# Designed miniproteins, single chains, continued (2): the designs that were tried, part 113

Each design is a single chain, and the fold is of that chain. pLDDT is the mean over its residues in the fold that is shown.

## One batch from the design tools (miniprotein)

Design m7923
Fold by ESMFold2-Fast:
Structure m7923 (fold): chain A 80 residues (1-80)
Amino acid sequence: MPPSREELLAQARARRRQRMKTSLGLSDDQIDARFARMDAIRKELGSSFAAVAAGLLDPSEPEKVLEKARRIAETIKSID
């Protein structure tokens, strides 16, 4: 049976969470905050090239990704 989109995303998040705990020593609360921050970045930028270029695929450094994403989005918006 093929897993659903939600199931695949849940499995991916579980793997990332485990890696963050092992590699970075983060608590579940800290990891949840990072995932929430990444979701906020996605909502702020929408489905734009800026979101992809900002590295939304790497949730390990959401603060850095958010700052870069905003900078890129502002630059693109300024150019028209």
Scores: mean pLDDT 63

Design m7924
Fold by ESMFold2-Fast:
Structure m7924 (fold): chain A 97 residues (1-97)
Amino acid sequence: SSELSSRAVGLSTMAYYLAQQGKYKEAEELAERAVEYARSIGEDNPLTAKVLMEVGLIYKKLGKYKEAEKLLKEALKSAKKGGDKKLAKKAEELLKK
């Protein structure tokens, strides 16, 4: 659904912005909802991998490394399934840091 895609992207973008402002609780709440919408869209959608990667980066910024690793691994799987080689490489690089 285009509505689910728009919500996933919008929520992850807003969560990233809030994290940059130090509003970590609000950022986490929006990031969790973005992940729910991304998972509802499906693993083979290019936006799913992008949203999961963006939320993984937010969780790293919040110091939640275990949760970030799980999301980045999920993003890598989604990017590979969707054929997004650039996004897959970025996720692999982020998992090595």
Scores: mean pLDDT 84

Design m7925
Fold by ESMFold2-Fast:
Structure m7925 (fold): chain A 90 residues (1-90)
Amino acid sequence: SEEELIKELLESFKEFLERIVASFEKRAPSLSEEERQELLKYYEELIEKKIETIINYAKTKVSEEQVKELKEELEKLKKETLARLEEIAA
């Protein structure tokens, strides 16, 4: 169903974000301030690209209204994750 697909895409995206956070937490102590900021920008771009990939796929499977709701939830998760990454980079 469309609902099951949306749930699976959201769960997969959340797991992807948690892997990024864990990776950054592990790497950050060994990096300079400049290197942490560069890696933060890299993760932001990686997350944006992942959202684009998910939305492009969802557009082929679900309604435009469902795509809009999915995009809003993915953007919210991105914002929350970037705040966590900024705390690690500080």
Scores: mean pLDDT 89

Design m7926
Fold by ESMFold2-Fast:
Structure m7926 (fold): chain A 64 residues (1-64)
Amino acid sequence: AALTAEQEARNAAYQPLVKAVNAAVEAGLAGQSITVEVDGLTYTVTLSADANGETVVSGITATR
């Protein structure tokens, strides 16, 4: 089904969060947290190392 203009706007608004997470994973920021503000919410993303030593997202918290 085609996305509505509202759904497209929400997807576009979350692109900064997706980019920031991908950059943090690529940089190997395991054991660190990053913060990203999207649409008036502050997202805190916690990163950890998996069993293979790869950086993964272990938690996301949203605060207004």
Scores: mean pLDDT 72

Design m7927
Fold by ESMFold2-Fast:
Order: structure tokens, then sequence, then C-alpha cells
Structure m7927 (fold): chain A 75 residues (1-75)
């Protein structure tokens, strides 16, 4: 089954807000987390986690204040 993940990162005064949207078939899940790390550190950590988990990163867009990371995998 194909799983797609979209992570949206936003810079905040306290660190980074990460919004993770996962789609598995016709079911979607959303999680929000605030992390006391820089935008670049969170983005790098997420990319490494996806790759080490066997997923494929399909899109990475970064600005000074935001990032979008899209990935796909199979169950």
Amino acid sequence: MKVTVKVTLEATPSGTRATTESTEGDTSFTQVADVPLSLDEVAEGIIKAIESGGGTVTKVEKTATSAVIEAEGEL
C-alpha cells in the first residue's frame, strides 16, 4: 500500500513547528509538533529519518522561514 507524507516546517521564535500529513490509501492523518531546534536542523533530521526508514524523499523546498518536505513509501 502506498503511503505519502508531507511535512511543513515553520520557523517560530522558540524553534520550529512541524506539521506532518500522512496519507495511506483514502485515510489521512495530521500531527503537529513544536521542536526547540532550528528549521534547518529539523528539516535535515526529517530527511535522514525518512531515508533510514526506507522512504523516498520526492520534494524538498526551503525558504528562510519555511520548508516543505514530501516523501513516499510502501507498506
Scores: mean pLDDT 80

Design m7928
Fold by ESMFold2-Fast:
Structure m7928 (fold): chain A 89 residues (1-89)
Amino acid sequence: MEEILKKLGEILKRAEEEFSDDIVAALQETVRKAFEAMKKDPEEGLKVAREGIEKVRKLGESENPELTQKIADEILKAVEELIKYYKEK
């Protein structure tokens, strides 16, 4: 669990260097909302993560679509790993 959270933090830190503040804020908000929803229901957490990542992809389309897609995929995978960890109790 802590390793996945550290990985998410590293992805967000890298995004801060490569993206505009708006995209970084959207990524941080997505991770926060997904984590909050996941504490109540792992399936709702996954849904929130996917919806938030879709918003991030749209915001990044005009700046750097390729890099935005890569970062979005990395965050979604890390959130899916967290949700899997909570489901496999």
Scores: mean pLDDT 75

Design m7929
Fold by ESMFold2-Fast:
Structure m7929 (fold): chain A 82 residues (1-82)
Amino acid sequence: TFDEHVEKLREDPAKATDEEFRATYMMALHARHEGRNEMASELYVILGRYYESQGLFDSAREFYEKALELNPDHEEARALLE
């Protein structure tokens, strides 16, 4: 389920497989296109944290910005940009 997938990736994003992260990215795109902005925002934060774990801070920042575009009240994404 979505909640099971999100919980697993939040526990240790650095241990996720490339396939799991491609699946997460596709879920984020589908959620965004379907107007499920809160879900897409959460998925973008997970993707950003993964890129941070890989040392890709510019990519992580971009995903946090996308999360805030879809949900401006997302406190976690806002904190991660500071």
Scores: mean pLDDT 76

Design m7930
Fold by ESMFold2-Fast:
Structure m7930 (fold): chain A 87 residues (1-87)
Amino acid sequence: DKEKEIEEDVEAAKENVEHLKEMLKKFEENLEEFEKKLEEAPEEVKKKGLEAAKEILKFVKGLIENADNREKLKELIEEAYEKEKEF
């Protein structure tokens, strides 16, 4: 039941805003180290890795910024599920 999973994720995002903010800070710190490690990787791997990291960062920021907006949280989570489905 994809609808139920989306609703549960929306509620989790709303309840865990402070935890998401802490995760975002750690992710941004780890992103700098990740980018440094990718400097020696092939360009294709580097590009895909950075794009994936930026998408995750954008998603977490979106959840934090829209924590009080259920409709926007649902849209963001649905978009994430659709992107995951393509992989």
Scores: mean pLDDT 73

Design m7931
Fold by ESMFold2-Fast:
Structure m7931 (fold): chain A 68 residues (1-68)
Amino acid sequence: MSIEEQIYEASKKATEALKEGKSDQEVIETAKSVPGVDTLTARIVVDAVKESGGDYEEAAKKALEELK
């Protein structure tokens, strides 16, 4: 799995967890469930997801830009 695929999958899962009303910590753990996503990457993804208002494709683009 490439870093781009990891970030896309993590953003999708984090967005779904936020829509379910999970806590910030549970959303971070959900993002970390994607292979290769560490705690720092998961935090970047979760922040991008929160800024994107439920658009996980926009969240993934923002997270990838932060990781460049």
Scores: mean pLDDT 81

Design m7932
Fold by ESMFold2-Fast:
Structure m7932 (fold): chain A 70 residues (1-70)
Amino acid sequence: SLLEEAKKLIEEFIKEVEENKLSNKEIQELYDKLNEELGKIAEDMSPEERAELAKLFEEGLKKVEEIKEK
């Protein structure tokens, strides 16, 4: 499903940040790429699926902020 594809992209982003000692600039570049890809996927989604995607993306960003605090 499109939600599963989007979730995989978010999980890969979190993993990349967690496993690598990335600068804030590198994290921002990965975020920009992820946001573009998620935007493309969202175009084919229902409003309900887009709401769930937005929630998953916000949860992913929260995890990245927690990693940056360490």
Scores: mean pLDDT 81

Design m7933
Fold by ESMFold2-Fast:
Structure m7933 (fold): chain A 83 residues (1-83)
Amino acid sequence: MQSLLEELLKKKLQEEKDRFAEQYREWMESLEEMRARNPLQVEATIKAAKSVTKNEPEADFFRRFLAHAAKEEKEALARAQAS
């Protein structure tokens, strides 16, 4: 029973990762670069997000939040350079 729940959760996580595979991978690479440059900023951002939202699983919230933040940063930079 408990082992069945673990298998179910693992499969669900794998399906979600597969669906966001390319975006998540690119984002993870960007995160490593950001952590090298601004580790405190990344940590502060995660802490701030967690402090206001405690009803979501940490892994799920972390993935969505950071993926969105990375994309927003790239788009904002591209738009600024374009104009």
Scores: mean pLDDT 60

Design m7934
Fold by ESMFold2-Fast:
Structure m7934 (fold): chain A 71 residues (1-71)
Amino acid sequence: SAADALNGAGAAAASAGDEEAVKLVSEAGRHYRQGDYEGAIKALEEALKAAKDERAKRAIERALQSVREAG
């Protein structure tokens, strides 16, 4: 689910120590819970730009795809 993918992206960013990516993924999760899928997508796109870790990037890309499919 998109919620599971968002949780996975947050966990991957946190494991990488990427504080900026963690904040942006958390913002995306907030938008998603409010039903603002476009806001969630925008926050995930910014998270993907900010992320430095390859595993975090892959998890964020998966979350981005899942949110796009949920809307």
Scores: mean pLDDT 85

Design m7935
Fold by ESMFold2-Fast:
Structure m7935 (fold): chain A 65 residues (1-65)
Amino acid sequence: SESDELGELLAKNFSLDEIEELLAKIFDELQEKYEKLGLKATDENRKKFEEELLKKLKEILKKKE
């Protein structure tokens, strides 16, 4: 799955500690973005947030190439 592929790419390019730091940074950036947009913490927005978090990780991995 896309999630499994992303996990493998992260493991190849970053250590576990680096992955944790990267996730925390992206989470922070997305949370600030959502607050600026006035988006409420609904189940629908939480799902979109998670999808966007995964897409951000994929973008960072692509730039690493």
Scores: mean pLDDT 73

Design m7936
Fold by ESMFold2-Fast:
Structure m7936 (fold): chain A 120 residues (1-120)
Amino acid sequence: EKSMVELAQELVEKYQELLDIVREALRARRPLSDEEEARLRELREEASRLLEKIAEKIEDEEKKKELLELRKRWEAVVRELIEALRAGDFERARRLLEELEELFEKIEELIGEAIDEELS
């Protein structure tokens, strides 16, 4: 069974791959290819499962609930971002990317607090 630290590392790797695809599409100002859309959807599902597994390891019920709510919001923003990039709506995609980065910062902070509690 993977530790919370190992799950968090995998989550960051999935998030960075997602950001690389999104940032490249925005830089090139091109709609997503079918392959890029499929990969972003796969990364969204993989990251969502990792967040759920991390939440299951959190003993603090309030922090667990907060992470699951952040997961739900993160999933919704990624879905909308994929839709915007598919439509070539780069203005909307840039706003959604900013929202996604802010949400992920909150997720990382919460997971970091939970890891610190595990190591203490």
Scores: mean pLDDT 87

Design m7937
Fold by ESMFold2-Fast:
Structure m7937 (fold): chain A 59 residues (1-59)
Amino acid sequence: GASALVTAGILGGYDAAKDYGVDLMKAIENGRKAGETLAKQGNTDVQEAYEAGYKAGLA
């Protein structure tokens, strides 16, 4: 569901911040937005949402 994709995006952003020392709050927020975007597009892949959140967290 949408909540699972949002959670996966948040976790991706968190892990990006932990791995690369980027701003934690910004990385989490960018990850959350990535997960929400995928959910709105009808995506159901939790792993894809995590990876999108991780990449968004690094930006």
Scores: mean pLDDT 83

Design m7938
Fold by ESMFold2-Fast:
Structure m7938 (fold): chain A 103 residues (1-103)
Amino acid sequence: KEEGMKITILLFRALADLQAGRFDEAIEDLEKVINLVEKLLKEHPDDPEVQAFAERVKKGIESLIKALREAVEQARRDGTGLSDEQIEAVEKRIKELEEKLKK
């Protein structure tokens, strides 16, 4: 019950960080969401409500990852004060996040 609320708050925080250009913070929030969802599924393996909630959260994460990639590409095009090295580091972290989501 509390974990579901924490996941929802972290998803909204990730969206806010993404909109503010805080890409590292947005990724950190999404990593925390993935870890909490994995914990919920492990603790409640036969609960269809938990499974349905986890599927909805996974779709939310996928949408935010897509928005994050689009925002990083926009920042690259606009020359938004991020160096090529900083953009590459963020893209690497996004790839690691996508791999965690697929497992």
Scores: mean pLDDT 81

Design m7939
Fold by ESMFold2-Fast:
Structure m7939 (fold): chain A 59 residues (1-59)
Amino acid sequence: SPPPAPVYVSIDPAASDEERTEISQLLAEGVRAGLLRPGERVSVRSVAEARALLAARRA
């Protein structure tokens, strides 16, 4: 059974529309590459943070 506080993937709403699109694409790549799992909670506010998150998960 899932935990009481489920983890899910989301983006920071403060990001610009262009950055939000790029962040969404990077997070989708992260899930596809197995670096992020469906239901994992992540918060990023820029493309640079999303790239850094994925790089850290590869290490």
Scores: mean pLDDT 68

Design m7940
Fold by ESMFold2-Fast:
Structure m7940 (fold): chain A 61 residues (1-61)
Amino acid sequence: SMDDIDRITRDFLDGLDRLSADTGRRLAAARTPAERDDVLRDMHRGIADLEADYRARVAAV
């Protein structure tokens, strides 16, 4: 059975996989440089949010 750290790590990796897949789809759909830049900005924010959540959850264990 997974302990709390294993579960938190799995959630983090699953979050990165979902963000990667969503970013890929959105980049493929982007029609202007501005739309592409918006997608990349959202991706960087998403990575930062996932990292912050991971650190907070690990610190709470």
Scores: mean pLDDT 88

Design m7941
Fold by ESMFold2-Fast:
Structure m7941 (fold): chain A 89 residues (1-89)
Amino acid sequence: SEELEKFFKELLEKVGEIQERIAEILSSDLSTEEKREALRKLIEEAKEKLKELEEKLKELSGEDREKAEEALEKYREALRELEEFVETL
């Protein structure tokens, strides 16, 4: 559906932005402490964007909602992995 397509487009744009910012932070000449702080702030921003996407799930129904929920769960998993990575810095 058009609504599902818009949802996936927005999700992919947010994921792509996060991936690019992670790469930028990690490749920078910042200290380990500064990189850790920057990544933690990015994770907080990503969690707020996730909440916005969760609200948009209410606009979807049936199979479209199930597909969107599956994609959001993968996003949640990626954020948890990033949080674990930051703690190892």
Scores: mean pLDDT 83

Design m7942
Fold by ESMFold2-Fast:
Structure m7942 (fold): chain A 74 residues (1-74)
Amino acid sequence: MSEEEQIAYAETLIATGIRENVPPEELVKTLLSLGIPKEVALKAIERVRAHAEELGDAEAAARADEIRRVVEKV
């Protein structure tokens, strides 16, 4: 799987986790358990945040920032 494919996959998982109100720590644990590297997860989170911001979804953007902080602590 290419880095771009891994980022797209992680982005889908993060966006779905936000929609389903999955806790940030649980979502990050899931991403890491699937073998998604920390740097790929951070890139995917930034894409989700940027997309939410473009749509005016402040809640989703804030949730993405929470997930990013959890990933950075790993």
Scores: mean pLDDT 84

Design m7943
Fold by ESMFold2-Fast:
Structure m7943 (fold): chain A 85 residues (1-85)
Amino acid sequence: SMEDQLTQAIQQGIKELDEIDEELKAGKISPSEALARANEIFDKVSDLLDEAEKQGVQLSPETQQLLDQFVTKYLRLVGLSLRLS
């Protein structure tokens, strides 16, 4: 389903954002590289969310919680990247 695709994308995005955060803190990637990768992940999830909305999909409370976690992690990573620039 569309919700299943969105949920999987959010879960994968959370994992990838955590990996970027770890690499950035370890000095393995630059702040600009971290920001670029984070934005790519965010755009992918955002596109799927827009598609779900167009299809009238009602997100479960569980999917909404995952989305909130994803957005929170994204914003924290963006803030960290900008502070380290």
Scores: mean pLDDT 89

Design m7944
Fold by ESMFold2-Fast:
Structure m7944 (fold): chain A 76 residues (1-76)
Amino acid sequence: DFVSEDPEEQAILELMGLPGVTPEAAKKAVEKGIKSLDDLTPEDLVEIMKEVGGRDITVEEARALLERWRKERALA
């Protein structure tokens, strides 16, 4: 584990920027081929957070979280 920058690790860290997303949930998303919030659908976020994080969120809530994060990312 001598890699400070790794596409998979960076994707995990990026996804963990969402409130309530654990490293395990982010890793699950990357394993599904989701490497950025731009590729993550609300349905995928709900499924991943429920399976790994034990948190049940609605598709509408997930959509709002992704929309907000994408806007913040675009402004940075």
Scores: mean pLDDT 69

Design m7945
Fold by ESMFold2-Fast:
Structure m7945 (fold): chain A 84 residues (1-84)
Amino acid sequence: SDALLRADTEALLASAEALIAELRAAEAAPEVDPRRAVALLSAAGITIAALEFQATLVPEREAELRERAAALREAVAALEAKLA
């Protein structure tokens, strides 16, 4: 249903935005709890896959969903680089 697709899209975008903020906060912090880092990276991977899948279902929001997935990947890469 259109209402469920809209609700799912908004929830995914909001979740991705929150995860980007948390990943950036972890990357900027002088110390990072390894368990928190692993949890954030795992959540980000799941959310990226969900954003990409949702982009195939809602073509009118495809550009925004793909852009948010790309931003989330950048945040992931920054945190991974810090932890290397």
Scores: mean pLDDT 88

Design m7946
Fold by ESMFold2-Fast:
Structure m7946 (fold): chain A 103 residues (1-103)
Amino acid sequence: SLEELIRRLEELIAKLRSANPDDKEGIVQLLEEIARVARELVEYLESDPRVTPEQRKKARTLLANIEAALELAKESTDPETVRDYANAAIGAARGLIRIAREV
């Protein structure tokens, strides 16, 4: 359900926020799970006739931002940079939750 996807994404955001900033492997694993749930959420939104074309475009952009942050976090060796990408992904994921709650 939409509510279950929102809840799972909120739980993953909370875990990522509490993650050890020096644990790149753990941060990347959480970002991979966030990207997976975000993709499922965007697919759900794209199938809902109540969602506007503008909301679908915004949701796709937010998903792309999450996926980009994940790839950049994987490539970075600097803990501060990995944390910055994790924070960017959290922001984009929260944006998706806001769109989903408007439906």
Scores: mean pLDDT 89

Design m7947
Fold by ESMFold2-Fast:
Structure m7947 (fold): chain A 90 residues (1-90)
Amino acid sequence: LREANEAFRRALETGDEAALRRFEELGKALNPSAQEIVDYRNRKLSPGRRVAVEGYIGALRREKGIGPRELESEEEKEEEFEEILKLADE
């Protein structure tokens, strides 16, 4: 779990494809329980677990090619990345 968070943090900081692939591999292996996904939606997960679940969901969406990119503000995307980076440092 910590390895997934560390790999994701490195990918965000450096844009390293190897780190991103490592994060995706670990995300698939984590296979979060249905309860953890429910807790994530209800904001009941610990910060570290929340980052891991978010990464896992992101990896699954990318692999499945779910939908076109939704138009979102760049500010919101940057805030999300900053928050994930902070949580990964825990």
Scores: mean pLDDT 53

Design m7948
Fold by ESMFold2-Fast:
Structure m7948 (fold): chain A 65 residues (1-65)
Amino acid sequence: MSEEFKEELVEGIKAAEKADPSVRPALFVGNVLLAIARGASREEIIEAAKEANTPLGEDFVKEVE
């Protein structure tokens, strides 16, 4: 994954966390799926979720590690 795509994923996760709670999980999943479509590895996605420092991102990291 390129640095620009990592930054986009981090910002997307942060934006999802600021959204209405009812749509927050769907927006988070959408950002992860887009990153995968752009060639992100599991490790790169985990790193981006850690960098975003959001509750939903941290829960995701705990589940996949």
Scores: mean pLDDT 78

Design m7949
Fold by ESMFold2-Fast:
Structure m7949 (fold): chain A 60 residues (1-60)
Amino acid sequence: ASEEEIEALRKETVERFASLGEPELGKMVAGVLERALKEGKITLEQARAAVDRLVADFQA
């Protein structure tokens, strides 16, 4: 993933969790995923799937 794609996902993740009333959790999740993406441990698609799952689980 490009640096711009990683930054876009970070901002989207923070905003999505902030809308759920969990801005600090959103920052933590975004930071973990940013590190994993920059270290090549996960793909951008896997990171997006993780965010979608976490948001859905929080709303359930």
Scores: mean pLDDT 82

Design m7950
Fold by ESMFold2-Fast:
Structure m7950 (fold): chain A 64 residues (1-64)
Amino acid sequence: SLEEMVREAIRENNLPESYFPLLVERATAFAEGFINSGAADESDREKLLRMAIYLEVEEIKGLL
């Protein structure tokens, strides 16, 4: 699930738990953006969510 993906990313990268709702919202928006524009389909959702989480985590780590 998305929540499990985000929990693992926070745990693995030692991020504050306060980032949980932000990562969930941003990953969802990223995936919805691609799917709703026709650039991807529903079978790509998990891949898009994982990609969004990775990118957001890397950006957060750059700020810390």
Scores: mean pLDDT 85

Design m7951
Fold by ESMFold2-Fast:
Structure m7951 (fold): chain A 64 residues (1-64)
Amino acid sequence: SEVERELKRRLKELDEELKRRNAELLEQARKNNWSPVELFTALADNVGEYVDERIRLREEARAK
């Protein structure tokens, strides 16, 4: 269905955004000499946002 196709597209975009944000964080950490704790915290925050948005998109699709 169109709803399933849109959901799949948005989930793929979300996966690609997470990869991009993590790559940017790794570059920032390298350039600014972040501690391992600072890097892990920032990566954990990104993953948390990703999980929350993934759940939201799936629930939104179910409501349609």
Scores: mean pLDDT 84

Design m7952
Fold by ESMFold2-Fast:
Structure m7952 (fold): chain A 67 residues (1-67)
Amino acid sequence: SAGALAAQALRRFAGAGPDDEVTGEQALGALSMAGADQATAERAAAELGPRDGRTTGRQVVEAAERL
């Protein structure tokens, strides 16, 4: 699944699990690895940031599953 690919990318390249805070750059990379094109990944990553200024690995995985 797209979420599984995003979770694997976060663990492998960022060392981040579901409860870890990730940067916007790490979120963008994980969404791209999950199969999003650049524009889709950028939009999805930007939508994660505005909620509380913090993005977790779990939120990135959920965003990838919605692609």
Scores: mean pLDDT 77

Design m7953
Fold by ESMFold2-Fast:
Structure m7953 (fold): chain A 65 residues (1-65)
Amino acid sequence: SLGEKVLATIEEVVGTEEPKGIGNGPSGPDTIKLALTGLRKHYKDDSIPVDGVLDEETRKKIEEL
């Protein structure tokens, strides 16, 4: 699903201990916020938070998409 791929991408970008080539790039929360905003817009689902926090409930919601 799209949500599962987005979740995997967030985990790969935010979960990496060596951020690849980012001196002044978006932070982990900014990356999460962008991904969540995209999902919310794509699915038109107001229950998807866009606060840059990837909690367990948000992960489960994304995983089901």
Scores: mean pLDDT 65

Design m7954
Fold by ESMFold2-Fast:
Parts: structure tokens; sequence; C-alpha cells
Structure m7954 (fold): chain A 76 residues (1-76)
């Protein structure tokens, strides 16, 4: 459902917020909200985060964003 997609997005952004600026978080949120089901937008968000996160944290963010995309696609 849409609420589940937004929950996963919020969890991913909250995790990333410890490592990146508010400006970058806003850019990523806008990118993801443009099409939350887009694998290209998820990949772009992960590329923007890669320089700031360790591999374990980046993998967790990727998992959450993929769950967001799946939930959004299932909702409509």
Amino acid sequence: ALMEALRHMAEALALASRYVSDELLDEIEKLLLADPSSPENVARALELLRPYLDEETLAEVERLLRQMAAAYAAAR
C-alpha cells in the first residue's frame, strides 16, 4: 500500500540522515517521490548516497528503497 511505501522511504531517509546533508536528503526525497517504483530512480539515489555511507549501511538503505518500490508498485 502507499503508506507502506512511504514508511520504507522514511526509514531509508532517516538512516541516511545521520551521514548526509539536509540538502542531499531533500534532493533524494524529490527524486524518489517523482516515481517511487522506478529502479532507475532507486539506483540514482544509491549513487548519490554511496560516497557518504559504508557498505553495510548502503545495503540496508538499498533494501528499504527496494521495499518502497515494490510496495508502491503493488499499491498501483
Scores: mean pLDDT 83

Design m7955
Fold by ESMFold2-Fast:
Structure m7955 (fold): chain A 66 residues (1-66)
Amino acid sequence: ERERRREEAEAYNAYLRANPDHPVYQVAKEIADKLNEIGDDIDKAIEHSKETGESFREALRKYVKK
């Protein structure tokens, strides 16, 4: 089961790499880029909370820029 599912995932990934213009690949890239941006803000908030003893929620609020 697990090996079969791995082979299916591998075949699907190969298909996406062969078709980089596929909508699914484009959406996945946009999501990954957004998650990396959020991850950086979270890391800064964690470090600030750690240094100041401030709550993570309040530290995160200071680093999330909208």
Scores: mean pLDDT 65

Design m7956
Fold by ESMFold2-Fast:
Structure m7956 (fold): chain A 96 residues (1-96)
Amino acid sequence: MEEKEKKIKELESRLTRLIAEADQLMADYIASGTLTPEQKARMRALSEEAVRVAEELRKLSGKLTPIEFDALVKAGVLDIVVAVDETVERNKERRK
């Protein structure tokens, strides 16, 4: 139905925006070498939203699209970056 096609395009546009935001956060992290609490929260929020939108797109399209794959890869990278940063901070003689 036409509704389904419109929804697919809406979800693809949303994933495109999420990918762009993820790329910007990654660029900022690479340039600074540090993550602020706000950046960590944003990365987690983007990752969670990208996974939800990608899952909805998959249910509507019935197949893995290139944009869905790219969004899921970016989400995974953000999760790894946050986890690594938190682990490094914990291991920097943090005792509280």
Scores: mean pLDDT 78

Design m7957
Fold by ESMFold2-Fast:
Structure m7957 (fold): chain A 74 residues (1-74)
Amino acid sequence: MPLALLILAPLSREEAEYVVELLEEQYGVTLSEEEREAFVNYLSSHPAALLVSEETAREIAERLKAPVKIIPVP
């Protein structure tokens, strides 16, 4: 599956929660409540770079109001 590096500015808490939900759903992973809160807190407080599928990167970019950049990974 083609991968992309998704570069995110610090997100609102609602946007961070959406990103975590989408990653859990798309990759079939389940985070503990503590892990989920830590990830949401990180994304709300820091710029982040996520290695995701190109499809997931596009879905996130379409939903977020925060600045996002998608860089294809060779």
Scores: mean pLDDT 79

Design m7958
Fold by ESMFold2-Fast:
Structure m7958 (fold): chain A 87 residues (1-87)
Amino acid sequence: AVPTAAELEAAVRALLPDDAAARAAADTFSGIYNRAVAGEALSPAELERAERAAAQLYTRAAHHETDEARLSALVGMLEAAMRFINA
């Protein structure tokens, strides 16, 4: 199943609670993802913006490798959401 934007945002907050840049990247990604879930066509610029936001989240999450369960959950959600966007 594809994650909801709310589930993705919750996973970011659980792993990166005090990371304002991670929250901003999550907000950007969630906005684009919600439009894709609503059946809206995404422009190439919006796809690139989603890819950049996901890359920022991966980079920031890498600092928390010791929290394997939360890291695995966030990575899985990002991968599923990106597959949905690119389908």
Scores: mean pLDDT 82

